# Designed miniproteins, single chains, continued (2): the designs that were tried, part 106

Each design is a single chain, and the fold is of that chain. pLDDT is the mean over its residues in the fold that is shown.

## One batch from the design tools (miniprotein)

Design m7898
Fold by ESMFold2-Fast:
Structure m7898 (fold): chain A 75 residues (1-75)
Amino acid sequence: SPQERIQQLLEEMEQLLKQAEADPSRVEELSRQAVELMTEIARLLEEHGLTLTPEQLEQLQRIVLRLGELMDAVA
């Protein structure tokens, strides 16, 4: 289902965050990959008239904020 695919994409973003935390030298490439996953989530939401659950929104916000913090630390 589209909802299951959105959850899978969020879990893939979680793995990218874990990789960036383990190796901050890769944060730029991993953040780029995370943006691509976010773009696919946005397309699925638009195409199917869906919204993120509160739990999914919290997960997405946490991942994005943490990746941003890692990017700022290497700049």
Scores: mean pLDDT 87

Design m7899
Fold by ESMFold2-Fast:
Formats: structure tokens, C-alpha cells, sequence
Structure m7899 (fold): chain A 56 residues (1-56)
């Protein structure tokens, strides 16, 4: 389902942040979250802000 896809994308992004993933992996995770429209959700915005901080 779309909800399961969203939950998996958010969980994957959180895991990449926690594991200190590469810049390429973080950029790919960011692109996937935006593609799924999760940048419009509070949880997605929080994760995207954390990714952006790591990429700064």
C-alpha cells in the first residue's frame, strides 16, 4: 500500500542517518521522500531537515 511505502521510506531514511550513510545514499533518500510527497508531512520534514544538516 501507499502507507506501507511511506513507512518504509521514512524508516530507511532514519536508518541511513543513524548509520552515517554516504552523501550519495542520503541524497537518494531525500529524493525518494520528496517523490513520495513526504516533504509535506511533519515527520518527513523533520527527517529531511536532518539530512540537509548532514549534507551542509
Amino acid sequence: SMEEQHERALASARRLIDEGASRAQLLAAKAELVKLGLDRTPEGREILAEIDALLA
Scores: mean pLDDT 87

Design m7900
Fold by ESMFold2-Fast:
Structure m7900 (fold): chain A 91 residues (1-91)
Amino acid sequence: MEEIIERAREHIERAKEKALEAERAAKAGDVEKALEKLKEAAEHVARAAEAMAPLTDEAEREAAAEALRPLAEEADKAFEEAIKALREAEE
């Protein structure tokens, strides 16, 4: 379980990093780069889900979700800020 959580954590951290890069690109007016970085962030979210796929026990899934929650909340916030900046850049 710890190895699975660490693999998922690495991908969520990379998703957060790419979402922050997307926000910076959008704020700079580079809509194309912002979309590219958001796509990369989404791909890392998918990789995190795949890393957790071996957890078939509901209790293990809940424990992993709890361990990853603070980082997942940071990643979600980074995605929200990136999408907001992208909408403002396209206006």
Scores: mean pLDDT 83

Design m7901
Fold by ESMFold2-Fast:
Structure m7901 (fold): chain A 68 residues (1-68)
Amino acid sequence: MSLEELIKELREKAKENPEAEITVDELIEKVREAGGSEELIELLEEFKGVKLTYEEAAELIEFILKSL
């Protein structure tokens, strides 16, 4: 799975259930599986313990990638 595919999946889940949440810990695992960089993972680890909607999770990944 690529990061682009992961972002697409997160957005599709958000459309199915806008109130569905994912922990940043779970998001980090998905990013590792998608081949995300160590820099992206380190930045996500700063937010460990935070719960995000799937839309917020997709936006966070896009924001960090845009900043790298």
Scores: mean pLDDT 82

Design m7902
Fold by ESMFold2-Fast:
Structure m7902 (fold): chain A 91 residues (1-91)
Amino acid sequence: STDERLAKLMREGFEKKGIEVTMSDEELAELEKEIIKSLLRMIDSIADLAVRKGKISEEEAEKEKEKIKETIMKESGLSREELEEIEEEIK
């Protein structure tokens, strides 16, 4: 499941840093989802600011957001559909 994948990602991240993981898989999955949601909100805010200040076009902003989303999917192992489900939770 998505939650199992997210929990694994967080657990492996903590263990790689030598941090003892005492959190449940449910807690780890929720933590990773909140991190992804925060990243998606930040990306939208930065893109909107850049367009508003005339530093980038709306078309260029959409292309850059898409590249960042592809990076999130690659690093997290999430599918496009799983990422879109997370995005819907912040709308």
Scores: mean pLDDT 81

Design m7903
Fold by ESMFold2-Fast:
Structure m7903 (fold): chain A 49 residues (1-49)
Amino acid sequence: MLSEIREFQREINKMRLSKKYSIDELREVEQKRLDELFERAKAEYEKLQ
């Protein structure tokens, strides 16, 4: 989880720097990325079981 959060932060910073995305587009990317992180966390949790 911590590594994924750091990667997420890095991606958001890159998008902000590129200035290619509107605020609405950034929010959609954030939501999609959070969903991906959640799914990955569930998969990792299941592997530990």
Scores: mean pLDDT 69

Design m7904
Fold by ESMFold2-Fast:
Structure m7904 (fold): chain A 111 residues (1-111)
Amino acid sequence: AEAERIAVAGYRGEDITITVPEMSFGEVLAIIVGAAYARAQGRKVTITADEIKITEVNPLAPPEIKVGDVISKEQLEELIDYAAEQIRRDGYVNVDELEKRIVEAIKKEKK
């Protein structure tokens, strides 16, 4: 879908714009990782959505993540930066650690 196309563009080192306000949890992971690869390569990553709402959760997702959970633009920026630093340091993203960070971000929004 659209999220996968954005993620692939990021892996290729293209500039990325994230405009989709609703997506599945798997698409959120794909976009964060793709945008992190773009940012690690010095490419421009622009987020125009104020927040992203999770519309679907796959069975392997952390149980704390629910349909209707929201990630703010600010939290998404922090998650992308975290993953980009990991790519710059280690050459890859640890998806398990990223999922834990996403759970923490969602919990902060629920305050």
Scores: mean pLDDT 81

Design m7905
Fold by ESMFold2-Fast:
Structure m7905 (fold): chain A 90 residues (1-90)
Amino acid sequence: DEVASLFYKPEELKELIDKAQRLVEELRRLAGRSYADTLLIAAQMEYLANRIELEMENPDASQEEIDLKASKITAENFIKRLEEEIARLR
């Protein structure tokens, strides 16, 4: 699962990851693999940005807490972006 590989402890985000994977597959069907892959790369970059921002805001938080929070935020934003793109292509 390509979407699962983007996140820290993907098993804790199973419902979000399963939803995102379904939407990625739908987007690939509608717009092709290259376009969907571009959004996956953007999600990877967003994960890193969210992680840095959370570390800066919460310097005393554990790395595990930061990584899990960043994963959840990124997964939720990724789902929203995928839904918006799919709606645009309908």
Scores: mean pLDDT 82

Design m7906
Fold by ESMFold2-Fast:
Structure m7906 (fold): chain A 61 residues (1-61)
Amino acid sequence: EAEELIAKAEEAEAAGDLRRAAELYRQAADALFAKAETQEEKIRGVSLLFRAIALEVEADL
């Protein structure tokens, strides 16, 4: 589920695997959007997506 993907993403980020972390955050955001019922849940999904994009940019440098 989304929480498990977030936990894995945080572990990958802590390990310095930015590409893997970005992929996992993107998957977590998609999972949250699929189940989002409230505005707060949608905003959390958007925040994770922005995190993924930032890490993708950093990994490409």
Scores: mean pLDDT 80

Design m7907
Fold by ESMFold2-Fast:
Structure m7907 (fold): chain A 75 residues (1-75)
Amino acid sequence: SRAAFRAEVARLMAAFADYAIENKLSDAEIEAEYARLVAEIEALAARYGLSPAEREQLLAAAEDLRRAVLARRRA
């Protein structure tokens, strides 16, 4: 369902942010975890039948999250 998809994506994004901040990951380690997040989001998008445009929007949101995590880590 759409709700199940949204919940799963929200969990993945929250887990990425929490893991990076809580464990005080370096910029390089954040990039490695981000690559994993992108792969998992793409797999879920394929599983739930998202269009290419919807996948692009979701990846843009993940990129915004990555930038926010890096900025917060440096503060």
Scores: mean pLDDT 82

Design m7908
Fold by ESMFold2-Fast:
Structure m7908 (fold): chain A 66 residues (1-66)
Amino acid sequence: MSDEEFEKAVEEARATLEKGADAGYSREQLALTAVRFVNKYAETFEDMTRLSEAVAAALAEVLARR
């Protein structure tokens, strides 16, 4: 994926995770949401690795704010 597509995907993931956290989703529900998001956007192993790292960081930040 392009860097622009990557940045957009990460921001969409963060927004989705923040919405879920605000709605009272459990850690497990947020983790599943993160995994589904990576699978939706990743087409290659490299994309999966990059997105997994960035989305995991976003998930950790969202969980730390609770």
Scores: mean pLDDT 79

Design m7909
Fold by ESMFold2-Fast:
Order: structure tokens, then C-alpha cells, then sequence
Structure m7909 (fold): chain A 86 residues (1-86)
């Protein structure tokens, strides 16, 4: 039980680090999107449109990964709580 708890706490820390990394990447992409839209004004060039599409795809991919990791984190937190309450 003690060793299992330590292993789960380690996994929790690793997941929290991975989540922070993904959140930072999403933030960077969001800033790039805003900067690109602001720079082009109301007239999006074909190149800018392609870049926005690429950013959008990356945002979706990262958001899916973030959601999966957050679900795993919640499961680990529930297991840690269960073990600590016993």
C-alpha cells in the first residue's frame, strides 16, 4: 500500500508536468493565431489561411491529448485518495 501510494504520487507529478507542457504549447498556438489574425486584418492571404488551418489542427490535437491526460490525472487522484482514506 505504501509503495503503491508512492508510485501513484510519482505518476501524478509526471502527468501534472505533461499537462503544464501541453497547456503552454496551446497558449503559444493561441497567441500565434491572434497575432496572425491581427496582422492580416480582415484580408487573410492564402498563406495566412493555410497557417491558421495548421494551427487549428495542432490546437485540436493538443486539446485532445490534454483532455486524456486530465482524465488520467483524475483517476490517479481518486486512487490516491482511496488509499489514503484506508
Amino acid sequence: IEEELKELEKKKEELEEEIKKLEEEIEKLTKKEKELLEKEGGKLSEEALKELMEIGVQQVELAVKLTVLKIELKKIEEKIKELKEK
Scores: mean pLDDT 80

Design m7910
Fold by ESMFold2-Fast:
Structure m7910 (fold): chain A 83 residues (1-83)
Amino acid sequence: SVEELQKLQEEIAELEAKDPKKAEELKVEIAIERLKKEFEKAVKAGKIEEALKKLEELLKELKEAGADERLIKEVEELIEKLK
């Protein structure tokens, strides 16, 4: 829920003050988990072509922004599953 996400963001903020590196790792893990859930929902709804286009657009944006390699790899793997 939105409330659960807000609580998680507060926990990350507290962790960021104590261990910034661990906070960054958690942010990446959360982003990957959200991406996987959104992808699974789109596939289950039969929106495979739409999901593929969104993933390809996201991959381009992440590479241009110099995002975490783990997140980039996850997006690439999801794209390959749809092809």
Scores: mean pLDDT 74

Design m7911
Fold by ESMFold2-Fast:
Order: C-alpha cells, then structure tokens, then sequence
Structure m7911 (fold): chain A 72 residues (1-72)
C-alpha cells in the first residue's frame, strides 16, 4: 500500500541519514512524500527530504521520525 511504501522509504532515508548518505536519503524521502496518504505525513516527509538534501542529518532524523509515525 502507499502507506507501507511511505513507511519503508522513511525508514530507508533515516538509515541513509544516520550513515551520512544525505543525497540517497533525500531521494528516499521524496519517494515517501509521493506515497504519503495524509497532508501531515507529506509535509513531514518533505521537510525530512529538504533537511537531508542540505546535509542536516540531525533534522532529517527528527522529520524522519515524524513522517514515519504519521505514515504508519
């Protein structure tokens, strides 16, 4: 389902961010955004993707947690 796909992408992005792979994380977060079923989940995923693209792993992880909780 889209919610499961969003949660999987959010988890993968969080793992990539923890490893410092922010570019890969950004791509996975964008996919999570596209698959999110609620506006709040989409907004959280978008913020996580933007933080990951900026190389801010700490913010990416915070928004990752929020996106995961809202998408799951």
Amino acid sequence: SNAEDAARSARAAAEAAAKGETAAGATMWHQSYLNSTTEEAREAALKAAEAAKAGDSAKAQIYARNAFLLAS
Scores: mean pLDDT 70

Design m7912
Fold by ESMFold2-Fast:
Structure m7912 (fold): chain A 78 residues (1-78)
Amino acid sequence: SAEELIKKAKEALKKGNYKEAAELALKAVKIVSKKLNDSILEGMALLAYAVGKLINDYKFAAEQLLKLAEEGLKKIKE
């Protein structure tokens, strides 16, 4: 589930496994964006990951992707 991926991403982030955290958070955003039928959210997630990869800052990518995943999940629960 998206909630499980968010939890795993947060655990990876705490351990300093930034690339794994970013990849898990990206998977979570893809799930929530599909449930919301929100292509803009999916696009923002892909851009955050691409920027993180380009600047070699997966911690930044993970933090941005987690915010998007949590915001998307909150919309689903409303």
Scores: mean pLDDT 84

Design m7913
Fold by ESMFold2-Fast:
Structure m7913 (fold): chain A 78 residues (1-78)
Amino acid sequence: SKEVEELKRQALKDLEEAEKYIESLDLPEEVKKKLFEAIEKARKEIEEASKLEDPEEAKRKILEAAGKLQEVFKETLP
């Protein structure tokens, strides 16, 4: 479905921008590593979700992965 493909592209692009932003920040190395690990986990979850047969389930799972990543950012960043 075009909607799932579009959502996947947007989500993956947001992850790329987040990685560049985190690299530019003056944060402790351990904090950066945890954020990069969370981004990689989200990327894998988004890619797997996009392969689901049901487009509505795929969209839900992509949004869940993005939401979990936002929660990690809220807990880790001030």
Scores: mean pLDDT 84

Design m7914
Fold by ESMFold2-Fast:
Structure m7914 (fold): chain A 72 residues (1-72)
Amino acid sequence: AEELYKKVLEAAEELYRLLTELGYEEEAKKAKEAAIKKAEEAKKAGDKKALEELLKQAEEAVREVRRLLEEL
């Protein structure tokens, strides 16, 4: 659970960094805050499945944003 939580935070930070590079700094900040809150809630509840789902969503978002950056 702890390792999954750490990976979710790392993916959220990467997404924040990429969105900021695209000029979406305010949206990036809000998205990062929301992701951290959800990850903290899942960790406190011991909900490993929720952490796995959050990680999957964050990794998919990172891949999509990277694709958009490649097109710019």
Scores: mean pLDDT 79

Design m7915
Fold by ESMFold2-Fast:
Structure m7915 (fold): chain A 70 residues (1-70)
Amino acid sequence: MEEEKKKLAEELQEMVRKLFELIDSGAPVEEIRKLLQEIFDKLGLEIKKFEIKVDANGKVTITYEAVPKP
């Protein structure tokens, strides 16, 4: 049980690191969205609303609403 939680935490940290790298590299919004959906799915969350906005200075704003999966 604890080992499975540790593995999940390590996978989530890796995915979050990759998400940060994608944002920093100016990757397409679709790639950022897909990875964030995978992270939320691993957390047992369902995305109800999702929006990514990139401004002229490359600043990424992510707006979402998520609820626990039943």
Scores: mean pLDDT 73

Design m7916
Fold by ESMFold2-Fast:
Structure m7916 (fold): chain A 107 residues (1-107)
Amino acid sequence: SPLERALLLVSEIQALLGEMVADKEAGRLTPEQLAEYKARIDELVEELRALRPQLPSGLQALVDAFIEKARELVEALEKGADPETIRKLYAEVQAAFDRLLAAARAL
């Protein structure tokens, strides 16, 4: 279903962002790896945006919020933001993810 596909895409984006943050904290996030993560996340975000009109209206707003928080985190990583900023933005992505999953389970 569109909902099941959207949840899979959101989970894949969340997993990639988590790996990206972990690589950054470990000093392993090279510019090349960052570009590869960003390209894959951008592809998944575009698939998620294409599914958005097929989702319940309440989930559409939560998908928008999740995409925006993911974008903010990726931008901060690209700009070499400090660890405290990255940690804060990642927590915001996790909160948006949790809200989306909770709303989907309540349907």
Scores: mean pLDDT 90

Design m7917
Fold by ESMFold2-Fast:
Structure m7917 (fold): chain A 60 residues (1-60)
Amino acid sequence: MEEAGRALREGNYEEAAKAFEKAVKDNPNDPRAWQALAFAYRKLGNKEKADEYEKKAESL
């Protein structure tokens, strides 16, 4: 989470997405991590993945 937060602040959405992917793998029931992952992919222009991860967060 700390590394992902730093990447977001720096505008490095690719690194942020990778860090949040690790976070959701470590704790798949954390809706905040899924929301953060969706945010990163939305910033990368990948709306399909962003929507998928946002739905995952809503289902928890």
Scores: mean pLDDT 77

Design m7918
Fold by ESMFold2-Fast:
Structure m7918 (fold): chain A 87 residues (1-87)
Amino acid sequence: SGLEELEKKIKELIEELEKALKEPLTEEKVKELEKKVKEKIKELEEILKIAKKSAGPETLKFIEEAIKKLKELLEKLKKKYEEQKKK
């Protein structure tokens, strides 16, 4: 289903962000990941608006937690890159 594909894509993006946090960051990689994360958050926020009318509580919780996790990882990525530039 579309929701299963969405869940898979979210997990893949989270894994990509967590991997990037373990490696040296380039400006190009930070910009690429920031764009991907912002686009995915926007998509998820639109899905959440629709889901609030028809989806069960577990689906809503999954989407809300996914948005929160993506925002937290993006903030960590930006902070790591800024700290890296100071060295």
Scores: mean pLDDT 82

Design m7919
Fold by ESMFold2-Fast:
Structure m7919 (fold): chain A 97 residues (1-97)
Amino acid sequence: GTEEAFELNEKALELLQRAAEILIEAGADEIEVGTIVGMALIAYGISKLTKDPAFGAEHLIKQAEELKKLAEELGVEEAVELAEKAIELAKKALELS
């Protein structure tokens, strides 16, 4: 239900943040990575305030896909795997929304 969808979104966001930290340490542009994470955080916040987990999930999927693309371009496999898991959790959250 709705509560489970929010919990999955929060877990997806945590994985996205870990992937971002790894990418920054690997030499990714901090502004580009920060923008992706910042947009995900804003969407998650709006989702919680409006009690709309689908909105949070849709934006988490989009931002995680952008971060995955950057991770693939830089060859950082650990960040690719974390971003993929974030996408899977956010998609499950969307299905439960």
Scores: mean pLDDT 89

Design m7920
Fold by ESMFold2-Fast:
Structure m7920 (fold): chain A 70 residues (1-70)
Amino acid sequence: SKEELIEEILKLLEEKLGASPSALERVRELLNSLKTEEQVREALELVKEMIEKGASLEEVLAALERFARG
């Protein structure tokens, strides 16, 4: 489900990049603005790829904001 995908993204940001509760809530709001489960799945793949390449929390947050804006 869309909600399960959102929770997976938030868990990755918290566990792998040390995202604060306030940062996680901001990301939750961004991901909830996406219209389809497919878009949230694309966001999850983006986050996974960036983490694997050694991206910082700041870089991942910026990428998610760009993704959500289109």
Scores: mean pLDDT 86

Design m7921
Fold by ESMFold2-Fast:
Structure m7921 (fold): chain A 55 residues (1-55)
Amino acid sequence: MEEEEREKILIEVLKENPKINVDTFAEAMGMSKEEAKKYIEELAKKHNIKVELVD
C-alpha cells in the first residue's frame, strides 16, 4: 500500500477515535509498539490533532 493512502486512513481514524490503544494499533499495522507510538505522535503533530495513547 502507498504511504500516502495509509496516512489518510489513519487521520480519519484519529478524528473518529482520539483515544488510541497502542497495542491494538501496532498489531493491526504490523508494527512494534514503539514504532506505532512514534508514528501516531508524528501524525498528530503534523496535522495538529490531539490524541491520547492508551494501554
Scores: mean pLDDT 74

Design m7922
Fold by ESMFold2-Fast:
Structure m7922 (fold): chain A 69 residues (1-69)
Amino acid sequence: MEKFYTIHVVVSVDGKNKLYKWEGKTTESGQMQVLVSHPELKEEWMSLIDAMNELQRTYPDAMIARIES
């Protein structure tokens, strides 16, 4: 059974902290995935690591604030 989570991510924009929420799930292998919107693919599940790496290319100080089950 998949477990669903809310992932809270904070980024700094123009000296202000902005909080984003991602819908997350854990796979059978224990990998955390998050739901991401793309221009080509309206929504896809990708690994939390890949999603954070993509976000950190734009916002190098982006960090996970908390994960709620």
Scores: mean pLDDT 73

Design m7923
Fold by ESMFold2-Fast:
Formats: structure tokens, C-alpha cells, sequence
Structure m7923 (fold): chain A 55 residues (1-55)
């Protein structure tokens, strides 16, 4: 659901704020991990990554 995607984005952004030296690849890796833990599909995980990158 959109609410789950928004929650995943918020979690990833908290990790990004705590780790300002992380590369885009490292942020993508954590986004995939968070998405899988929340039961998101691969398509929804890509949406999380796109939303994080847009910010």
C-alpha cells in the first residue's frame, strides 16, 4: 500500500541521516532490505528507492 511505501521511505531517510557518508548504492541496499522486511514487492521497493532519490 502507499502507506507502507511512505513508511519505508521514512525509515530509509532516518538511516541516510544517521549515515551521511553512505553512497547511493548503500542507500539502495538498505531500501531493499527495509522493503523486504515490510513485505513490499520488488516493484514497490523500486518506488521506495525512487522516492528516496527524489529527496
Amino acid sequence: SDATIEHAVAVVLKHAAANPDWSEEELEAIARHVGRQLGLSEEEIEEVIERVKAL
Scores: mean pLDDT 82

Design m7924
Fold by ESMFold2-Fast:
Structure m7924 (fold): chain A 91 residues (1-91)
Amino acid sequence: MPSKEEIELEAEAALILMGVSVLKKDVEKMSLEELKERLEKLEELLERAKELLERARALGHEGAVREAERAIEAIEEAIEEIKKKIEELEK
């Protein structure tokens, strides 16, 4: 049975992933300032996801490692999407 800590790490990674999906879908309706705020929030989530990955690796929790990796990929994709939208609006 996984430890409480392992379960909590996996749950946090899954919540981050879900949050990223929600943030991405509204970018086409956002103002430039709103997009910049979303970018800052996503960069904060990226830092948290990387911290989760390091903690999961240190503890040897394979499930948490996989979920943290997925969260990082999703955040990086969302950051790319928002940066592209900011560039469109500035031109």
Scores: mean pLDDT 79

Design m7925
Fold by ESMFold2-Fast:
Structure m7925 (fold): chain A 70 residues (1-70)
Amino acid sequence: SSELVYEAMLLMSEGIRAIKAGDGEKGIELFEKAAELAREAGASSLAETAERYKQLVEEVGPEGAAKIIE
């Protein structure tokens, strides 16, 4: 649904804000929730992007992930 896609996009934005602030754990949590909502909505590309952003934070930390995403 459009509501689930909108919520997933908001969570993506909040995740990006969290990692820019150095909060990797919060960023991972928000990207994981975004991926769940995107999958529920059938928004496969958004779900894959959210999962990739989560992986980046896990691999290189919040500061490194923020530089790559921006």
Scores: mean pLDDT 88

Design m7926
Fold by ESMFold2-Fast:
Structure m7926 (fold): chain A 70 residues (1-70)
Amino acid sequence: SKKKEEVKKKLLEQIGRIIRLIGEIEDLRLKKEKGEISEEEAEEKIKKLEEEIEELKKKAEELEKELEKL
């Protein structure tokens, strides 16, 4: 079904965004360990990225439920 393919594509896009944000968090943790960024700046940026990941997870969950109905 063409609808299944469209929903799968959207789900993969959300998953791809989550993976990128996880990578950014890991980079920030590494920079903090190397002393390239302050602990406070790293924590603030990581918290914002974690909030974005939670919103993307909610969108991915809705798309997954949509796929189960198709």
Scores: mean pLDDT 86

Design m7927
Fold by ESMFold2-Fast:
Structure m7927 (fold): chain A 87 residues (1-87)
Amino acid sequence: SLEELIEEFVKEVEELVKKNLSDEELVKAFTEIVRKMLEKIKELKLSDEEKAKVIGALLKTVEKLLNPKQVNLVKRATVEELSKFES
């Protein structure tokens, strides 16, 4: 289900944050999570609305758990991965 998919990726982000990685390692690992998420979205043939809900849930999670600099870095990485995936 969409809810289970959101829960899975939110949990992966929460566990990633607990590892207390450097900004560089955090961005790299988060980019891998985003790539896996986009592949799952494509596999499940989610609507644009459902895709927005999944991406929105991840970004809300990082906004709660990370400092503003890290939030900006992971948001930028997310946009870059979206651009590559939709090419």
Scores: mean pLDDT 82

Design m7928
Fold by ESMFold2-Fast:
Structure m7928 (fold): chain A 60 residues (1-60)
Amino acid sequence: MKEFIIEAKSITEAIGIALRIIGDFPEAKVELIGNKLKVTVKDDPEAIKYIEELQEESKK
């Protein structure tokens, strides 16, 4: 399994990102820590790419 940390600009944004991940990859585990998301996914290339893309978008 792979773990990712996504830092959102707000708690509301973090919740929105969490809901998107769960909707698209229901087997992903998402933990909310304030405005940060700890996302655990299987070693699925599609899921990994999706989370990495969200992680990059959150930096902009």
Scores: mean pLDDT 79

Design m7929
Fold by ESMFold2-Fast:
Structure m7929 (fold): chain A 75 residues (1-75)
Amino acid sequence: SARLAELRARIREALEAQLADRPDLVDGYLVALDAALAGQPTEAEQVALLEGALEAARRGAAAFADYLAAVGAAR
């Protein structure tokens, strides 16, 4: 989906900005995101997860990690 690809690209940009001093960590966060995304049964739920992840990434890497942990715990 073009929407899923756009949201994932925006999340990468936000994480790169928050982790400018540690660019080596960005791919690890995206692997965790992709694992959470693969666990979502519908595209609507995948979009909702990515929208929440983008807002969390904009707040910081810790907020992003907490968001993904909460999504994982709900499954």
Scores: mean pLDDT 85

Design m7930
Fold by ESMFold2-Fast:
Parts: sequence; structure tokens; C-alpha cells
Structure m7930 (fold): chain A 80 residues (1-80)
Amino acid sequence: MQQLKLELIELASRVARLAREQGRPGLADRVTEIAAKAVEKNDEELLQKVIELLRRMEEALRAGDLEGAARLVEELEKLV
């Protein structure tokens, strides 16, 4: 559990930084809120799902796919 929370926080921080670098601070704020809510729920299965979607979002942002990243953040918000 603690390791998953740390992985989620580190990943969310990277994704938020990438979103800000791409000129999308609102997307970065949404990612930060998702991470905070996911950690609070203390649910291992939820944490794993959020990590998987954040990794896909990291890939989308690195590829410059801002539309794909926006769709992934909407899916993340439905989970938390």
C-alpha cells in the first residue's frame, strides 16, 4: 500500500509537470486533485488503476497528444 501511494504521487507529479510544460496548467491541477483523492480512498485496486491511466497520460503528453491526455483525465476523474 505505502509503495503504491509513493508511486502514484511521483507519477502524478511528473504528469502534472509535463502538462504545465505543454501549456496546460488546468490539466496539471486536475491530475494533482485526482492523486490526492485516490490516496485518501486507501484502496489498492483503485490506486493500481489510477497509476495505469496516469502512465497512459504521461505517454500521451510526451507525444504531444493533448486531446488524448484530456480524455484520460476525464476517465481518471470518474474513478475517484
Scores: mean pLDDT 86

Design m7931
Fold by ESMFold2-Fast:
Structure m7931 (fold): chain A 72 residues (1-72)
Amino acid sequence: MPLSPYEAAKIILKVMEEDKSTSKKDLEELKKYTKESKDPKTALQAVTKAMKVAMDNGLGDKVNERLTKLVS
């Protein structure tokens, strides 16, 4: 099944929440992006922002693995 941008943003948030090194501030920012992804006009931009937060925390590879596993 193709993942919606909203579902992708939620997966990014879940990966970041599972990593205990992620700050509360970054988790709150990711929660804002998951809310933005519910708007079809900004959904792709919200996913891009969420991915940047994950990459800045060194979790980009873990996010990509989780997204790939759900598409496969």
Scores: mean pLDDT 72

Design m7932
Fold by ESMFold2-Fast:
Structure m7932 (fold): chain A 66 residues (1-66)
Amino acid sequence: SAEEALNEGIKYGSEEKYEEALEKFKEALRLNPSPELKEFALIVGRIVAKELGNEEEAKELLELAK
């Protein structure tokens, strides 16, 4: 589920596995989440993309959230 993917992403982020965290946040966004879950996934995904220094990933998150 989108919630499970989000929770896995948070766990990877806490372990500083930012690339794996980002992939889980992208997965959560692809699973048609609730508006609240989508907003949260975007916020944490963008933070992780910034840590990775990857502007392209931040743009992809916004596209997935449409």
Scores: mean pLDDT 81

Design m7933
Fold by ESMFold2-Fast:
Structure m7933 (fold): chain A 80 residues (1-80)
Amino acid sequence: SDDDRARAIADRAAAIDPQRFQQAMDLVSASYGISDDAQRRRIIGQAMITISSSTPDTSHMTPNQRRFIDVVIQLVNILQ
């Protein structure tokens, strides 16, 4: 399932770069008001899948949302 794929990618990212992954977790909380760990991990994994196939439009994003996207791009690059 998409959720299983998102979880697997998030778990791999957290294992390879725990500090950058934690930065992404904190930015999800700051940008979207989400405090639940499982939901934040799912959002990061889904964002990683999306960014690996397309570049997001950041024109309407807040500074924290843009920082989140920048960190997700860095996590995608580490896994390649």
Scores: mean pLDDT 84

Design m7934
Fold by ESMFold2-Fast:
Structure m7934 (fold): chain A 61 residues (1-61)
Amino acid sequence: SEARKQAEELLRKAEEYLERGDVDKAREYLFKAIEASKDVKDSKLASRLTSLGIRIVEAEL
């Protein structure tokens, strides 16, 4: 679906920002990806979003 594609693109951007050390932008794009995925019933996408969220929290510690 279009929503799934948008969520995946936003997730990719969040991952790129995290790799570059821009934790604030990584978090911002993660929230955008979560919002874009709210009507998407995809457990694999949900797992990827959760995994990135954990990595962002760990980067803030």
Scores: mean pLDDT 85

